# Designed miniproteins, single chains, continued (4): the designs that were tried, part 3

Each design is a single chain, and the fold is of that chain. pLDDT is the mean over its residues in the fold that is shown.

## One batch from the design tools (miniprotein)

Design m12076
Fold by ESMFold2-Fast:
Structure m12076 (fold): chain A 99 residues (1-99)
Amino acid sequence: SLTEDVVIDRGHVKVYADEEGKNLLHDGEAELIEDADGALVLRFKETGEEYTISVISSRDLSPTEREVEALVRDSNGKIHRAILRYEDGKLREIYLIPE
């Protein structure tokens, strides 16, 4: 590839500070980018806030729904264990698991 970063998807994404989805941190239009090292970066268009995603495991919940376990680095450099939800191949939600 001649391009360092590839935009994989664009859509509305929610980030929650808890695994139960009760504490909403971000809710907006974002781009999912694959960097040159194969890491996924979610960038919110309005704020420029970024989450760097390192996938641990993935499982299909249904033909249209997928759950991904990941380590997520927030814009402050803190690493969280996270659950990501995909719908129709698109990232929709990130649940940050408290330490």
Scores: mean pLDDT 81

Design m12077
Fold by ESMFold2-Fast:
Structure m12077 (fold): chain A 96 residues (1-96)
Amino acid sequence: NEDVKKAIDELLTLPFEEQVKALLIFRRLVKEKLSKEDYEKIKPSLNKAIQAAIKGDREALEKALKDVENEVSKLSPEQQKIVTDAIKKAIEEAKK
């Protein structure tokens, strides 16, 4: 999903503090809106991305977000839209 990739690329342009905030908001939104099964598929890579952002580990963050992108690409088109909207909203909220 090109929209998911673009949203992730935008998140990677943020300062680490805003990346942490965005990822925490994103995790909350996807936990609320995705099925439990689909959330559990994304959760391990998303948690690694959050930990990498907290540590300021750019390489680990990029790898973890690539894993998130790959897992999201396996979801239904409807679930992919939910994820894309959640990332965009999380970035907007993190910039405040």
Scores: mean pLDDT 87

Design m12078
Fold by ESMFold2-Fast:
Structure m12078 (fold): chain A 95 residues (1-95)
Amino acid sequence: SSETEELLRLGLRLVEQALAAAQQGDILGVEIELGMLHIVLGVAKLIGDEEAAKALDRVIDLVEEALKAMQQGDYDKAIQLLEEAAALLREELEK
C-alpha cells in the first residue's frame, strides 16, 4: 500500500467511527473523530501528499457540517453527510 492509501484508510476508519457515534447520538464521539481527522490532514500536508490532503479537507468539511446538524437535532442529515464522507474516501481508495 502507498502512504496515501494508508492515510485515506485511516481517514475512512475515523469517519466510520464518527458515523457509529452519530447513530448513537454521541456528539462528543463525533467531535473526537473530527479532531483525529485534523491530525491525519496535518500529516498529509507535512509529507506533501496533496491528493490525500485534498480528500481529507473535503471529508473534514462534511464531518463539520454533520456535527453542526447534530447540534441542531438533525441526526438524519448528520448520518447522510457522514455516509457521503465515507463514500468519498472509498472512491479515492479504488483509484
Scores: mean pLDDT 89

Design m12079
Fold by ESMFold2-Fast:
Structure m12079 (fold): chain A 71 residues (1-71)
Amino acid sequence: MDKELKEEAKRKFERDVEGLLALPELSEAERERLRRALEEAFRILEESEDVEEGIRKALAVLLETVREIFP
């Protein structure tokens, strides 16, 4: 179950970030920040033994990056 939840979370995060990356208004620096945030989110999920805590931490990283790009 944990593996399936992590895979589902990764897919959802990837879809959301890809949606944002498709926006032509973003600069290359902003796109690179989003890509790095997604990589960090995946790392957090991969390394987390508690799936729920891993998802919360990964989501926090993504939301913080989105807030920095869209203040």
Scores: mean pLDDT 82

Design m12080
Fold by ESMFold2-Fast:
Structure m12080 (fold): chain A 60 residues (1-60)
Amino acid sequence: EERREKIAEALKLAKEGKYEEARKLLLEAGFTEEQADEIIKLIKEGKYDEAIDLILDKLS
């Protein structure tokens, strides 16, 4: 639950252009630096569905 809340907030912040705050929350949610950076890169490129897919794959 806590992890899901951090991920949701990170996605919201990244969509608002607050990439450093989003990255911090992804790391706190247990993603690696590489995974967090890849997710943020996809969001910056407007590839939201791909970012969500990556998150779900890592949560399985």
Scores: mean pLDDT 82

Design m12081
Fold by ESMFold2-Fast:
Structure m12081 (fold): chain A 61 residues (1-61)
Amino acid sequence: GALQKKKPPEEAKEEVEAADKEVTEGMELLKKAKNVEEVARGIGLVLRGIGKALDALLKYG
């Protein structure tokens, strides 16, 4: 449904926080990586998080 009242930048904050979590998880995987598969997964999460953060900034900035 449509927004029923004025929303603070909480929606933008939630999207950025979700993106930050993916980047953080990816970075943690990279730091703990023991093999190339774990490195690839970490890089994938970081790139996804960066993409989400950029999308949120373009949408709300």
Scores: mean pLDDT 75

Design m12082
Fold by ESMFold2-Fast:
Structure m12082 (fold): chain A 85 residues (1-85)
Amino acid sequence: GLEEEIKKLIEEAKKALKEGNIEKALELLEKALEKALQIKDKEKRRKYLEELLELAKEVLKKAPKELITRAIGLVLRLIGELLDV
């Protein structure tokens, strides 16, 4: 199901962060955001968006120069989606 896909992407993103693969973590979080936006239940959607925002902040803190703009973009998209709930 959709929630299982999101949880798997989050788990894989956390693993990529631990391994120092910031680009992979960023890609996985971007995919998880697209899946989270498909959740019809507002409370569940908010919960996943909040978890993704915390992980996106972690990606931004660890991002090399070439990924900073992309990481900022993800953080801003997550904030925007949380404001629209």
Scores: mean pLDDT 89

Design m12083
Fold by ESMFold2-Fast:
Structure m12083 (fold): chain A 66 residues (1-66)
Amino acid sequence: LTEEQKQRAVENLRRLGARRGPLLSREEVREALRAAGVPEAVIDRLLAGLPETVDVTDVGVRLMLA
């Protein structure tokens, strides 16, 4: 993941959270990450072990650590 991809992904998640609330489905998170240009293999790794409904802050932390 490049710094630009991380920033775009965080912004997409923040915007989605602002519209939907802080809890999102795994599919909503996957689409937001995909729209930011995050590779599918990285998305699968980031979402591994997360429940069906995810807090956007948890995904953001995992993304920053990737």
Scores: mean pLDDT 78

Design m12084
Fold by ESMFold2-Fast:
Structure m12084 (fold): chain A 81 residues (1-81)
Amino acid sequence: SSEELLKQAEELAKEAEEAAKRGIEDPSVASESAQTALEAAQKIKELAEKASEEDREKLLEMARRVLEAHGQVLGFLLSSS
């Protein structure tokens, strides 16, 4: 059901946000954090393909949010010290 897909996507997004937070706190794992966020976004996009049209847009928004978290980690790393 789309309800299950949304819940699965929410869990993936939460994992990506936690990974992004760790990457900011510990630059040594920032690369792994960025990879986790990218993988989560890809999985959420796959869930969107299986969802109802009504929920698909919501899932794609979740993927965008995960990619924003990824961008924040990269932005932090690229900031001049």
Scores: mean pLDDT 75

Design m12085
Fold by ESMFold2-Fast:
Structure m12085 (fold): chain A 57 residues (1-57)
Amino acid sequence: PELSVEEKLEKAYQMLVDLGVPERYLLPLLKDLARKQEIDASDEEIEEFLKRYLASR
């Protein structure tokens, strides 16, 4: 089934975490990965996603 934009971002984020990417590199790498995976999310949406996700820990 087709994933939502947020679900695609969660999957991309989890891939970076599984690779051991440090938190300080997550935002630029998540933006790059989202573009490579053709996720229909703006840079601002990706920034808000990551901010929300990190704040919920």
Scores: mean pLDDT 79

Design m12086
Fold by ESMFold2-Fast:
Structure m12086 (fold): chain A 70 residues (1-70)
Amino acid sequence: QQQQTTQQLQQIIDQSKKLIEEAKKAGASEEVLKKVKELMGQAGTAAAQGDFEKAQQLIEEAKKLVEESK
């Protein structure tokens, strides 16, 4: 369980870093970057609490914001 939980948490962290980097490359506004960071923070909190479904939903919301900024 601990290894599986650590792997899932690492995936969430990696996805968060990629989304922020892609948003910056896309020239997203400060407002969009702030919202993405807030969603990533909430996703990290959910993942830390073991709610990986909620974490994934928040990541998908952040991806949508990044795509809208392109």
Scores: mean pLDDT 76

Design m12087
Fold by ESMFold2-Fast:
Structure m12087 (fold): chain A 73 residues (1-73)
Amino acid sequence: KKEEAEKYFKEGLKLLGEGKPEEAIEKFEKAIELDPNFAEAYKYLGEVYKLLGKYEKAKEYIEKAKKLDPNLK
């Protein structure tokens, strides 16, 4: 389960590097579905939604990430 979540997370990062933010969101959402405590995946979801101008969703995911890992930037 956690290994699969990390795989989808890495696919999301690759898609972000390719300029495909909506496809990256799909992969990050799959990562948090498989590991609901995956703080870094929530952080990147928030950053991508912020990039797309969806600030309310971005805030939700970033706050969730910080609750799961207070040391996460």
Scores: mean pLDDT 83

Design m12088
Fold by ESMFold2-Fast:
Structure m12088 (fold): chain A 54 residues (1-54)
Amino acid sequence: MEAQVQRALEAAREALKNGHYRAALRIYEGVLKVQPDNEEARKLLEEARKKLEE
């Protein structure tokens, strides 16, 4: 992955770990806008959505 995408994914994982689910969701959406077939971002986006619901 490009360095910018890798950094974004790391930031999103930290946000998810710290309970900042909405922030993580936004970061994953940004990654998917650039790389729509990024499976890691898609999977973690889905996880963040589930956390936001409950």
Scores: mean pLDDT 77

Design m12089
Fold by ESMFold2-Fast:
Structure m12089 (fold): chain A 90 residues (1-90)
Amino acid sequence: MAEELRALAAELDAAGKSDAAKTARLLALRSGAVELEEELTEALEGLARLEERGELTEEQRRLAEELLEAAERGDAEAFREALERLRELL
């Protein structure tokens, strides 16, 4: 997961999707305890598409922050819940 998130962050930076790239990079640094790679990749790609269109909402940004906080705590259940809620908004 962490190496895949770093690779994704580099691709997002190259595509000019700076908020999504930042989120992926921070998750790569803090994701030592959670394995939801496919769902996380889909959510980050969705955020990147919305950022490109200028349609990224405050709610989506807040849920991305909640994902980072859950990853930092190593709280797998909180991470899963935040990811599920974020995916529903994408």
Scores: mean pLDDT 73

Design m12090
Fold by ESMFold2-Fast:
Structure m12090 (fold): chain A 67 residues (1-67)
Amino acid sequence: SLEEEGRRALKEEDFEAAYEIALELVRQGDLESARRILEELAKRTPDPQFSERLRLLAEAIDRLLAE
């Protein structure tokens, strides 16, 4: 599945691929899987600015899921 591919990219530290997979999950309407990958990506990326943007995006998706 696309979520499994995202988790594999995170394990391989392919952060660009993980981000692209998360965006594809959003496009397909799988917001829950996208949020999980974005949260994990935010924790693993060494780029603090990228990490903060990923957290904000995950929080925005979480708010949509709360409805």
Scores: mean pLDDT 84

Design m12091
Fold by ESMFold2-Fast:
Structure m12091 (fold): chain A 55 residues (1-55)
Amino acid sequence: HMDELFEKIAEAAKFDPEVIVEAAKRLGMTKEELDRFKEKYPEFKEAVDKAYEEL
């Protein structure tokens, strides 16, 4: 399930939000999946928006 992956990314991102950008690139996350992550973790909105520009 993507939910488990999102939880792991969010936990790591508490200490380093760059983890979101790196995970998006390495795991091949789509913009749609990034939107879902942003819905679940709005505190990481800026990092998700940055990942959109990096993809």
Scores: mean pLDDT 77

Design m12092
Fold by ESMFold2-Fast:
Structure m12092 (fold): chain A 57 residues (1-57)
Amino acid sequence: SKETRELLAQIEERLLSQSPPSQHPALRAVFDEVTKDLEERGVPPSVLRASIKLAEG
């Protein structure tokens, strides 16, 4: 869904800003794959939001 893509894009941007440039291509590739997989599985945005909140502490 659009919400899922937006949430994953925000996480990707945060990780890229905190990571060295050498890791950026690998991180982008992983996020592209994860985004496609989650969209195909129909994971609800609410589950992603809960997971993000738990991960952020």
Scores: mean pLDDT 72

Design m12094
Fold by ESMFold2-Fast:
Structure m12094 (fold): chain A 62 residues (1-62)
Amino acid sequence: MSDEEIGEKILEEAEKLGVKLALQGKVEEARNIGRQVEEAVKNGDLKKARELLEEARKLIAE
């Protein structure tokens, strides 16, 4: 899978996690994580983007 395809997959997961966070009333957290993930992907920092997705998953699990 290319870096472009990995970035698209990360953004897709960020959107799904953002929707789940918003449904739990964590709307501001969803927006902040979404913006940071999009910025990290645009900058080619896929490691940071993945770390942000893990943080979102932790927030959902609470």
Scores: mean pLDDT 79

Design m12095
Fold by ESMFold2-Fast:
Structure m12095 (fold): chain A 55 residues (1-55)
Amino acid sequence: GAHAEKSIAAAEAALAAGDGAAGAVAYRDQIELSTTPEQRERAEALLAEARALPA
């Protein structure tokens, strides 16, 4: 739903700012409440990308 969209957008902003790992992980629980498969897939991709970033 809309709540999941906001969490995904916040994770994307954190990645753009270079704090992706901390930001994306912080929103994971909210993203897990996503009601659409597309939102869940996007959230999982963002988490994987954040985890690949250097510390």
Scores: mean pLDDT 64

Design m12096
Fold by ESMFold2-Fast:
Structure m12096 (fold): chain A 64 residues (1-64)
Amino acid sequence: SREAAERLAEWLLRLGVLPDEATARALADTMVEHGVDPATAARLLRNAGRLTAEQEREAIALVS
């Protein structure tokens, strides 16, 4: 959902994974436009080394 995508993007911004609010908005919009599940996005960020295993678990709980 848009709300789940926005929650993930805002959380990533607060963690400093995303540099600014414009990038966070673009990520949320991209997830919604392309039907990317926010939990899947969190797993991809973990695989790319952008999140720790603990942060991936937190993100999945946040968007569930």
Scores: mean pLDDT 85

Design m12097
Fold by ESMFold2-Fast:
Structure m12097 (fold): chain A 59 residues (1-59)
Amino acid sequence: MTPEEWARRIANAIKAAYPSDEEAIKALEKVLDWARRTLPPEEFAVVEETLRKIIEELK
C-alpha cells in the first residue's frame, strides 16, 4: 500500500465513523499530527498533501 492509498483509506474510514464534517476534520488533523511525528519525511509529505486536500474538501 502506498502512503497515498493509506491516507485515502484512513480518511474514508474517518468520514464513515464521523458523520459531522467538523468531527471528521478534527480526527484527520490528529492523524496528520501522528504522521508528522512517526513517518519518514518523504512519506509524510504524500500523506500531508492527500489529507490536507480532503480536509479542504470537507470545509
Scores: mean pLDDT 81

Design m12098
Fold by ESMFold2-Fast:
Structure m12098 (fold): chain A 56 residues (1-56)
Amino acid sequence: SLEERIAELKAKLAELAGLDPKESFDKLAVKAVLLGHEEEVQELGAEYRRLEEELA
């Protein structure tokens, strides 16, 4: 379930970035910020870091 939640966050970020969700989170975040979604990226990035720490 944790891996599925991480994948879902990446899918949401990929939609904002206009890229494939298979790309790295960092690549998706950079593209989404460049497209004007900085606040959404900050929110999704914080949740992603929390889930990654739980998974580690």
Scores: mean pLDDT 81

Design m12099
Fold by ESMFold2-Fast:
Structure m12099 (fold): chain A 104 residues (1-104)
Amino acid sequence: SLAEELKKKKEEELKELAKIGGEWLDKRLAVAEKYPNRDDPEFIEKLKEIELEHLDKLLEFYKKNNADESVIKLIEETKEKIKNSKTVGELFQTLQEFANKLYK
């Protein structure tokens, strides 16, 4: 039935999102272990790299699944804000705003 096909598609989408999130979390934990000094400029740059890679994977996922243009635009705008972030505080504020807008 159509309902069974939609359920299977949603289960596959959730598995792909879980994999993307798991890979992101593993990289975040590795960076936290490597950089005990959070004021290290390499820590900020490595965080930015990980967050940009995560957003690129989310962008690919949402485009593949025909997400609304507002979601695509939100990810693209968030990527630009991350690139322009100068501090860990600015980076985390940008990520919090993104999560709040995406998961409303």
Scores: mean pLDDT 86

Design m12100
Fold by ESMFold2-Fast:
Structure m12100 (fold): chain A 96 residues (1-96)
Amino acid sequence: EEARIYTDKGGFYYRQGKAEEAIKWFEKALEIDPENPWAYLLLGRTYFDLLGDYEKAIEYFEKAIEAARKNYGDSFEGKVLIEEAEKLLEEARKKL
């Protein structure tokens, strides 16, 4: 899928601890697919893990869950993403 190339590139920078670069590539994925739940999940993880911005992490995890339920709610991949995002959302809320 088109947006997957950009989320994969963002993930590469995320794994290197390069938050600004990761964010740019995830934002490019959202330019192609504005309701991409994987891009929202990875943005949330970047803010949570690399920047300690728990308020932004919560915002993106909520957007990931909303997008996944709207477009992928009945799929196995969508269900797995929702479960992961809900767990991460709970962890981010505990940091506030």
Scores: mean pLDDT 86

Design m12101
Fold by ESMFold2-Fast:
Parts: sequence; structure tokens; C-alpha cells
Structure m12101 (fold): chain A 65 residues (1-65)
Amino acid sequence: SLAEEAIKEAEKRAAEAKTAEEAAQNGRDGSLLATKMGEKGGPEEKKKAGEGADKYGTRGVILAS
């Protein structure tokens, strides 16, 4: 049982390390990922999350008027 737990832990860490390695390789070949990561890279505009509050603020002004 301990051995099974250790193996599972090792596999999890190996998967994490592999994911990190892939991310590092992908980062190195930014050109290749730039085309597909345009969707993920889009949030280069760092103010995306702030729009939520502004959206409801407009309705509030009409109600308060």
C-alpha cells in the first residue's frame, strides 16, 4: 500500500514535471504557439476582469436616476 502510494505520488510529480517541460518547450517556440495561443495571449490586456463591475454600473445609474 505504501509502495502504491509512493508510485502514485511519483507519477503525479512526473506528470507535473512533464507539463512544466512542455510549457518550457512551448515558450521557447513562441512562434508556433502564438497562432493557437492568440486566444490565451489575448488577455495581454490586463483589465479584462474589471469589465464586470462596469457593466452593472451602467444599469444602476439608470435605476438611480
Scores: mean pLDDT 54

Design m12102
Fold by ESMFold2-Fast:
Structure m12102 (fold): chain A 70 residues (1-70)
Amino acid sequence: EKYAERARQRALDAGMSPAGAEAAAITVRDIVKENPDISEEELDAFIDRLATSIAKVEANARAHVAELRA
């Protein structure tokens, strides 16, 4: 749970919604389950990129929806 919690915290720090943060935590948990040999350093780097990417995607999606709705 350490990595899932880090993912959730990192996502929240990046400005993601609570639902998005939960999705990030689930994604990281699945990756750890699938790849139990993954190193902590490798996983931390992945979490950092994932949180940043999802936050950016959420921001872009929000902007696109606003543009469509005008």
Scores: mean pLDDT 72

Design m12103
Fold by ESMFold2-Fast:
Order: sequence, then structure tokens, then C-alpha cells
Structure m12103 (fold): chain A 91 residues (1-91)
Amino acid sequence: LRTPSPEELAELQKAVRLVFEAGDILEKEGEKGIPKARELFDQAAAALSDPAARQEVRDGGDLMIKNYKNKSKVASIAVATALRLVGLLLE
């Protein structure tokens, strides 16, 4: 298992927080929350130095937006995205 740097951990923590915040906005505001959620996903991707991690946030965000009417699915995609980001950090 790779030991991540404090900087990488801070990037991960910020990105994961923003992904879950975007998910909460989609669950609470529905379609009206999409522009704000998109901004949060863009901020999450920008927080990450790893291009692969940035792509995971973009892909996860797109899936969460597509599924905004299904709160359970939005939450599941947010968790899956966070787990993929952790996996990339520990490679």
C-alpha cells in the first residue's frame, strides 16, 4: 500500500467533500441544483493533481447529474466515485 503525501490527502479530502456536497444539492434541489452541482464537480476535479482522479470526478459527476431524480442512485455514485479516488491515491 502506497503512503500518500499530506498534500495528496488534502486534495482527496477536498475533492470527496465537494462530490458529496454536489450530491446533496442534487438530492435536495433536483433539476434546479444542477448548475451548482456542476460547479462543485468542476472544483472537485480542479483540486486533484492526478489526471485519472480528475476524470473519475468528471465521469461520476456526469452520472450523478443524469440520475438526479433517483436520490439513492446519486448517493451510490458519490460513494463509488470517492472509493475510486481513494484507490487511485493508494496505487
Scores: mean pLDDT 87

Design m12104
Fold by ESMFold2-Fast:
Structure m12104 (fold): chain A 59 residues (1-59)
Amino acid sequence: MDAKSREVERLVFEGEKYLSQGDYEKAEEYFNKALELDPENERAKKMLELTKKSKEIQK
């Protein structure tokens, strides 16, 4: 599954981009998509946790 690795990295990159822009909803969507493809992706897990914490604090 060569395409899977590239897609996961792309989704994580897009999520980080939206997170840096303050778009927590879009960031969460992309990190969730990455984890749907690779549930063990440590980077996506860490970024999703950070995004959720930011959303809960800000509401």
Scores: mean pLDDT 79

Design m12105
Fold by ESMFold2-Fast:
Structure m12105 (fold): chain A 73 residues (1-73)
Amino acid sequence: DEQIKNLIEGAKYLLENREELTERARAEGIPEETIEFAIEAAEKIVKLAEEGKPEEGLEEAKKLHEEAVEKLK
């Protein structure tokens, strides 16, 4: 599944380059709360993928996305 594969690869990339991507996001004006949500989501997605449950990682990503959208209001 391309969606799940891209999600896991993106999450791993974010975690591997956490400091650089965080600094870049701040420079672009992305709120700290949004950055923290992205990191938390990436950690959960990678952990679920390592446990052999990548589909659950996709569900967690959807839930965290809804939570982030709600906080932007």
Scores: mean pLDDT 73

Design m12106
Fold by ESMFold2-Fast:
Structure m12106 (fold): chain A 57 residues (1-57)
Amino acid sequence: MAPKELLDRELELSMKLIKASVEVVLTGDEEARKEAERYAEEIARVAAEREAALAAA
């Protein structure tokens, strides 16, 4: 079975990344840029875990 929890987490992180990216574009806020980078890294990690779980199924 596909890990639904990992998929839901990817969606949540993607929404946060979009919000942070919009803030960077509108304000140039360095904190927003750091948040966007952090969310992108976490999304990649969660996606890798999901791929591993699918390969094991």
Scores: mean pLDDT 78

Design m12107
Fold by ESMFold2-Fast:
Structure m12107 (fold): chain A 67 residues (1-67)
Amino acid sequence: GAMEKKKEELEKRIERVKKAAEEFGVYEEVMPYIEKAEEALKKGDLETAEKYLEKAQKIILRAYLAK
């Protein structure tokens, strides 16, 4: 169903975020948010999982934009 498809999308997004965090040297800062996103996915709380992934992506974006 749509929820299962969204869960798979979020799981793939977690993998991409982990790779980006390693590439930009913020893996340790990002990991707590990834862990919370994975916990939310296990509970079926897709909205909470997405919010934690957004927080992780903002950390990566700040690292990218830092001069």
Scores: mean pLDDT 83

Design m12108
Fold by ESMFold2-Fast:
Structure m12108 (fold): chain A 70 residues (1-70)
Amino acid sequence: LSEKERARIEFALAVMQAELAKKAGDYDTAIEWYRKAIELARKMVELGDPSAERTIKWLEEELKELEAKK
């Protein structure tokens, strides 16, 4: 796996884990996974995927909403 492919796979897994935790009502765990997903998306931008910038904004919005529920 290339670094870009690894980042993309880890990103997809992090988002999935965050969504599962959110649905379970485990907001602390969901916040941790969304933060990891944001870091991975930032790495994807660095590796030449500009579409990840829109994804980062969406994830930051999700994170803010979850933090407000605590």
Scores: mean pLDDT 82

Design m12109
Fold by ESMFold2-Fast:
Structure m12109 (fold): chain A 84 residues (1-84)
Amino acid sequence: MKEEKIKEAKKLLDEGRQALAAGDYPRAVELFEKAIKLLEEVDPNHPLLAAAYYALSIAYRRLGDEEKAQEAFDKAVEIAKKVK
């Protein structure tokens, strides 16, 4: 069951990156938020969570929402620091 959630999250991250490349920033945000939710249910310190939050921060920056972009970036940095 955890492996299935990770597989679905990876698919959502790939779809989100495709949406970013296509300029569909609202779609990218939606897909990245869905991936984050699945990954947090598996492990709140999962390495893919840092990548997902970085991708979400890029999507928010493209939308002009600097506050949400900064919040997502800070969350990515927090997770990436791997503080036990």
Scores: mean pLDDT 83

Design m12110
Fold by ESMFold2-Fast:
Structure m12110 (fold): chain A 55 residues (1-55)
Amino acid sequence: PMTVTLPAGVSLRLPDGTVFGAGSIVTGLDDETVTITDPATGETKTVKKSDIEYI
């Protein structure tokens, strides 16, 4: 799995309304699923890539 840290100025909005900002870690689990972790809060969510909105 490939891991990417969100850069400054990029945020992701999830279907449940949760927003992950800069510094959050995105890990690909498979072709359609990612895990997003906020190291500041410890929040972790697993979602489909197609359900993520870039803001």
Scores: mean pLDDT 77

Design m12111
Fold by ESMFold2-Fast:
Structure m12111 (fold): chain A 119 residues (1-119)
Amino acid sequence: KITLTESGGGTFPEGSSATLSSKMSGDLKFVFQVAWWRQRPGEPKQFVASIDMFTGETAYAPEVAGRVTISYDKSKSTAYLQLNDLRVEDTAVYYSEVVLLTSPAEVVEGAGVPLTVVA
């Protein structure tokens, strides 16, 4: 069973940067994608970014493209979401997610990391 241990949340000033992390543990053999989702107050969960674990190809939501970088450090088994030029609109609970290469595909979601951006 895979577990996700998330960190890096908190309260940040507008215009600063934050790095969220998700440390993966367990059998990572079938992890093919890591993604970050967020849920802003009063809104549904929205996709932020993903990385393919075999190719390293990344995908970003248009709203965050250019401000956000997803990466994975194999030596630490840790996925990162770096948010630059923070805006009040980035205030959300951020969830890491891993997708397993099973049939059907299985999804493991983290508990969520709150991030608050203050003007």
Scores: mean pLDDT 87

Design m12112
Fold by ESMFold2-Fast:
Structure m12112 (fold): chain A 65 residues (1-65)
Amino acid sequence: MLKPGDIAVAVRDQGPTTPAVLGLKVGERVEVLAVYPDGMVVARSLTTGATGLVGSDFLERVGRA
């Protein structure tokens, strides 16, 4: 389970389908900022600095910040 402060890697591509959704490419790293009970997370891209929503199933934890 992802927690705030985790570093995760994108395991699937995600397009920015709305302004609230974070665009990600496979292999891109993010910092988890918040986790919601529905499995959505707020994440910050470590590549672009952008923040947005991503499904927790698109991410695998690789460490903690």
Scores: mean pLDDT 76

Design m12113
Fold by ESMFold2-Fast:
Structure m12113 (fold): chain A 114 residues (1-114)
Amino acid sequence: SLEDEVLAILREVLSRFLTPEQVDAFLATWRAHRDAPLEELALALSKVARSIPGLTDEQIQALVALGVAAHHFLRGELEKAKRAFDTAIRMATDPELQEAIREAYEKLLELAKK
């Protein structure tokens, strides 16, 4: 499904700096709130990200924005998805995380063209 392809792209980004258990917890939280209002999804993602030891507030905001971008992308809201990705890149202070988010956005744009 399109959702599974989008979440596979997110898993690739998350796996660069989170443990497999932390990646699974983040994606499970996203799936559990997939049909919830955006504010509830964002709050749930913030809570799971804050449970991950060693993440900065900026990294937490970047991860939340990444999850929000996936929500908008799957709804065909491509301009809102782009704005959320731009926010995720801006909030990410680590160059490796910034690059991973850019790569994810490029892969999602390629997926949208199919």
Scores: mean pLDDT 85

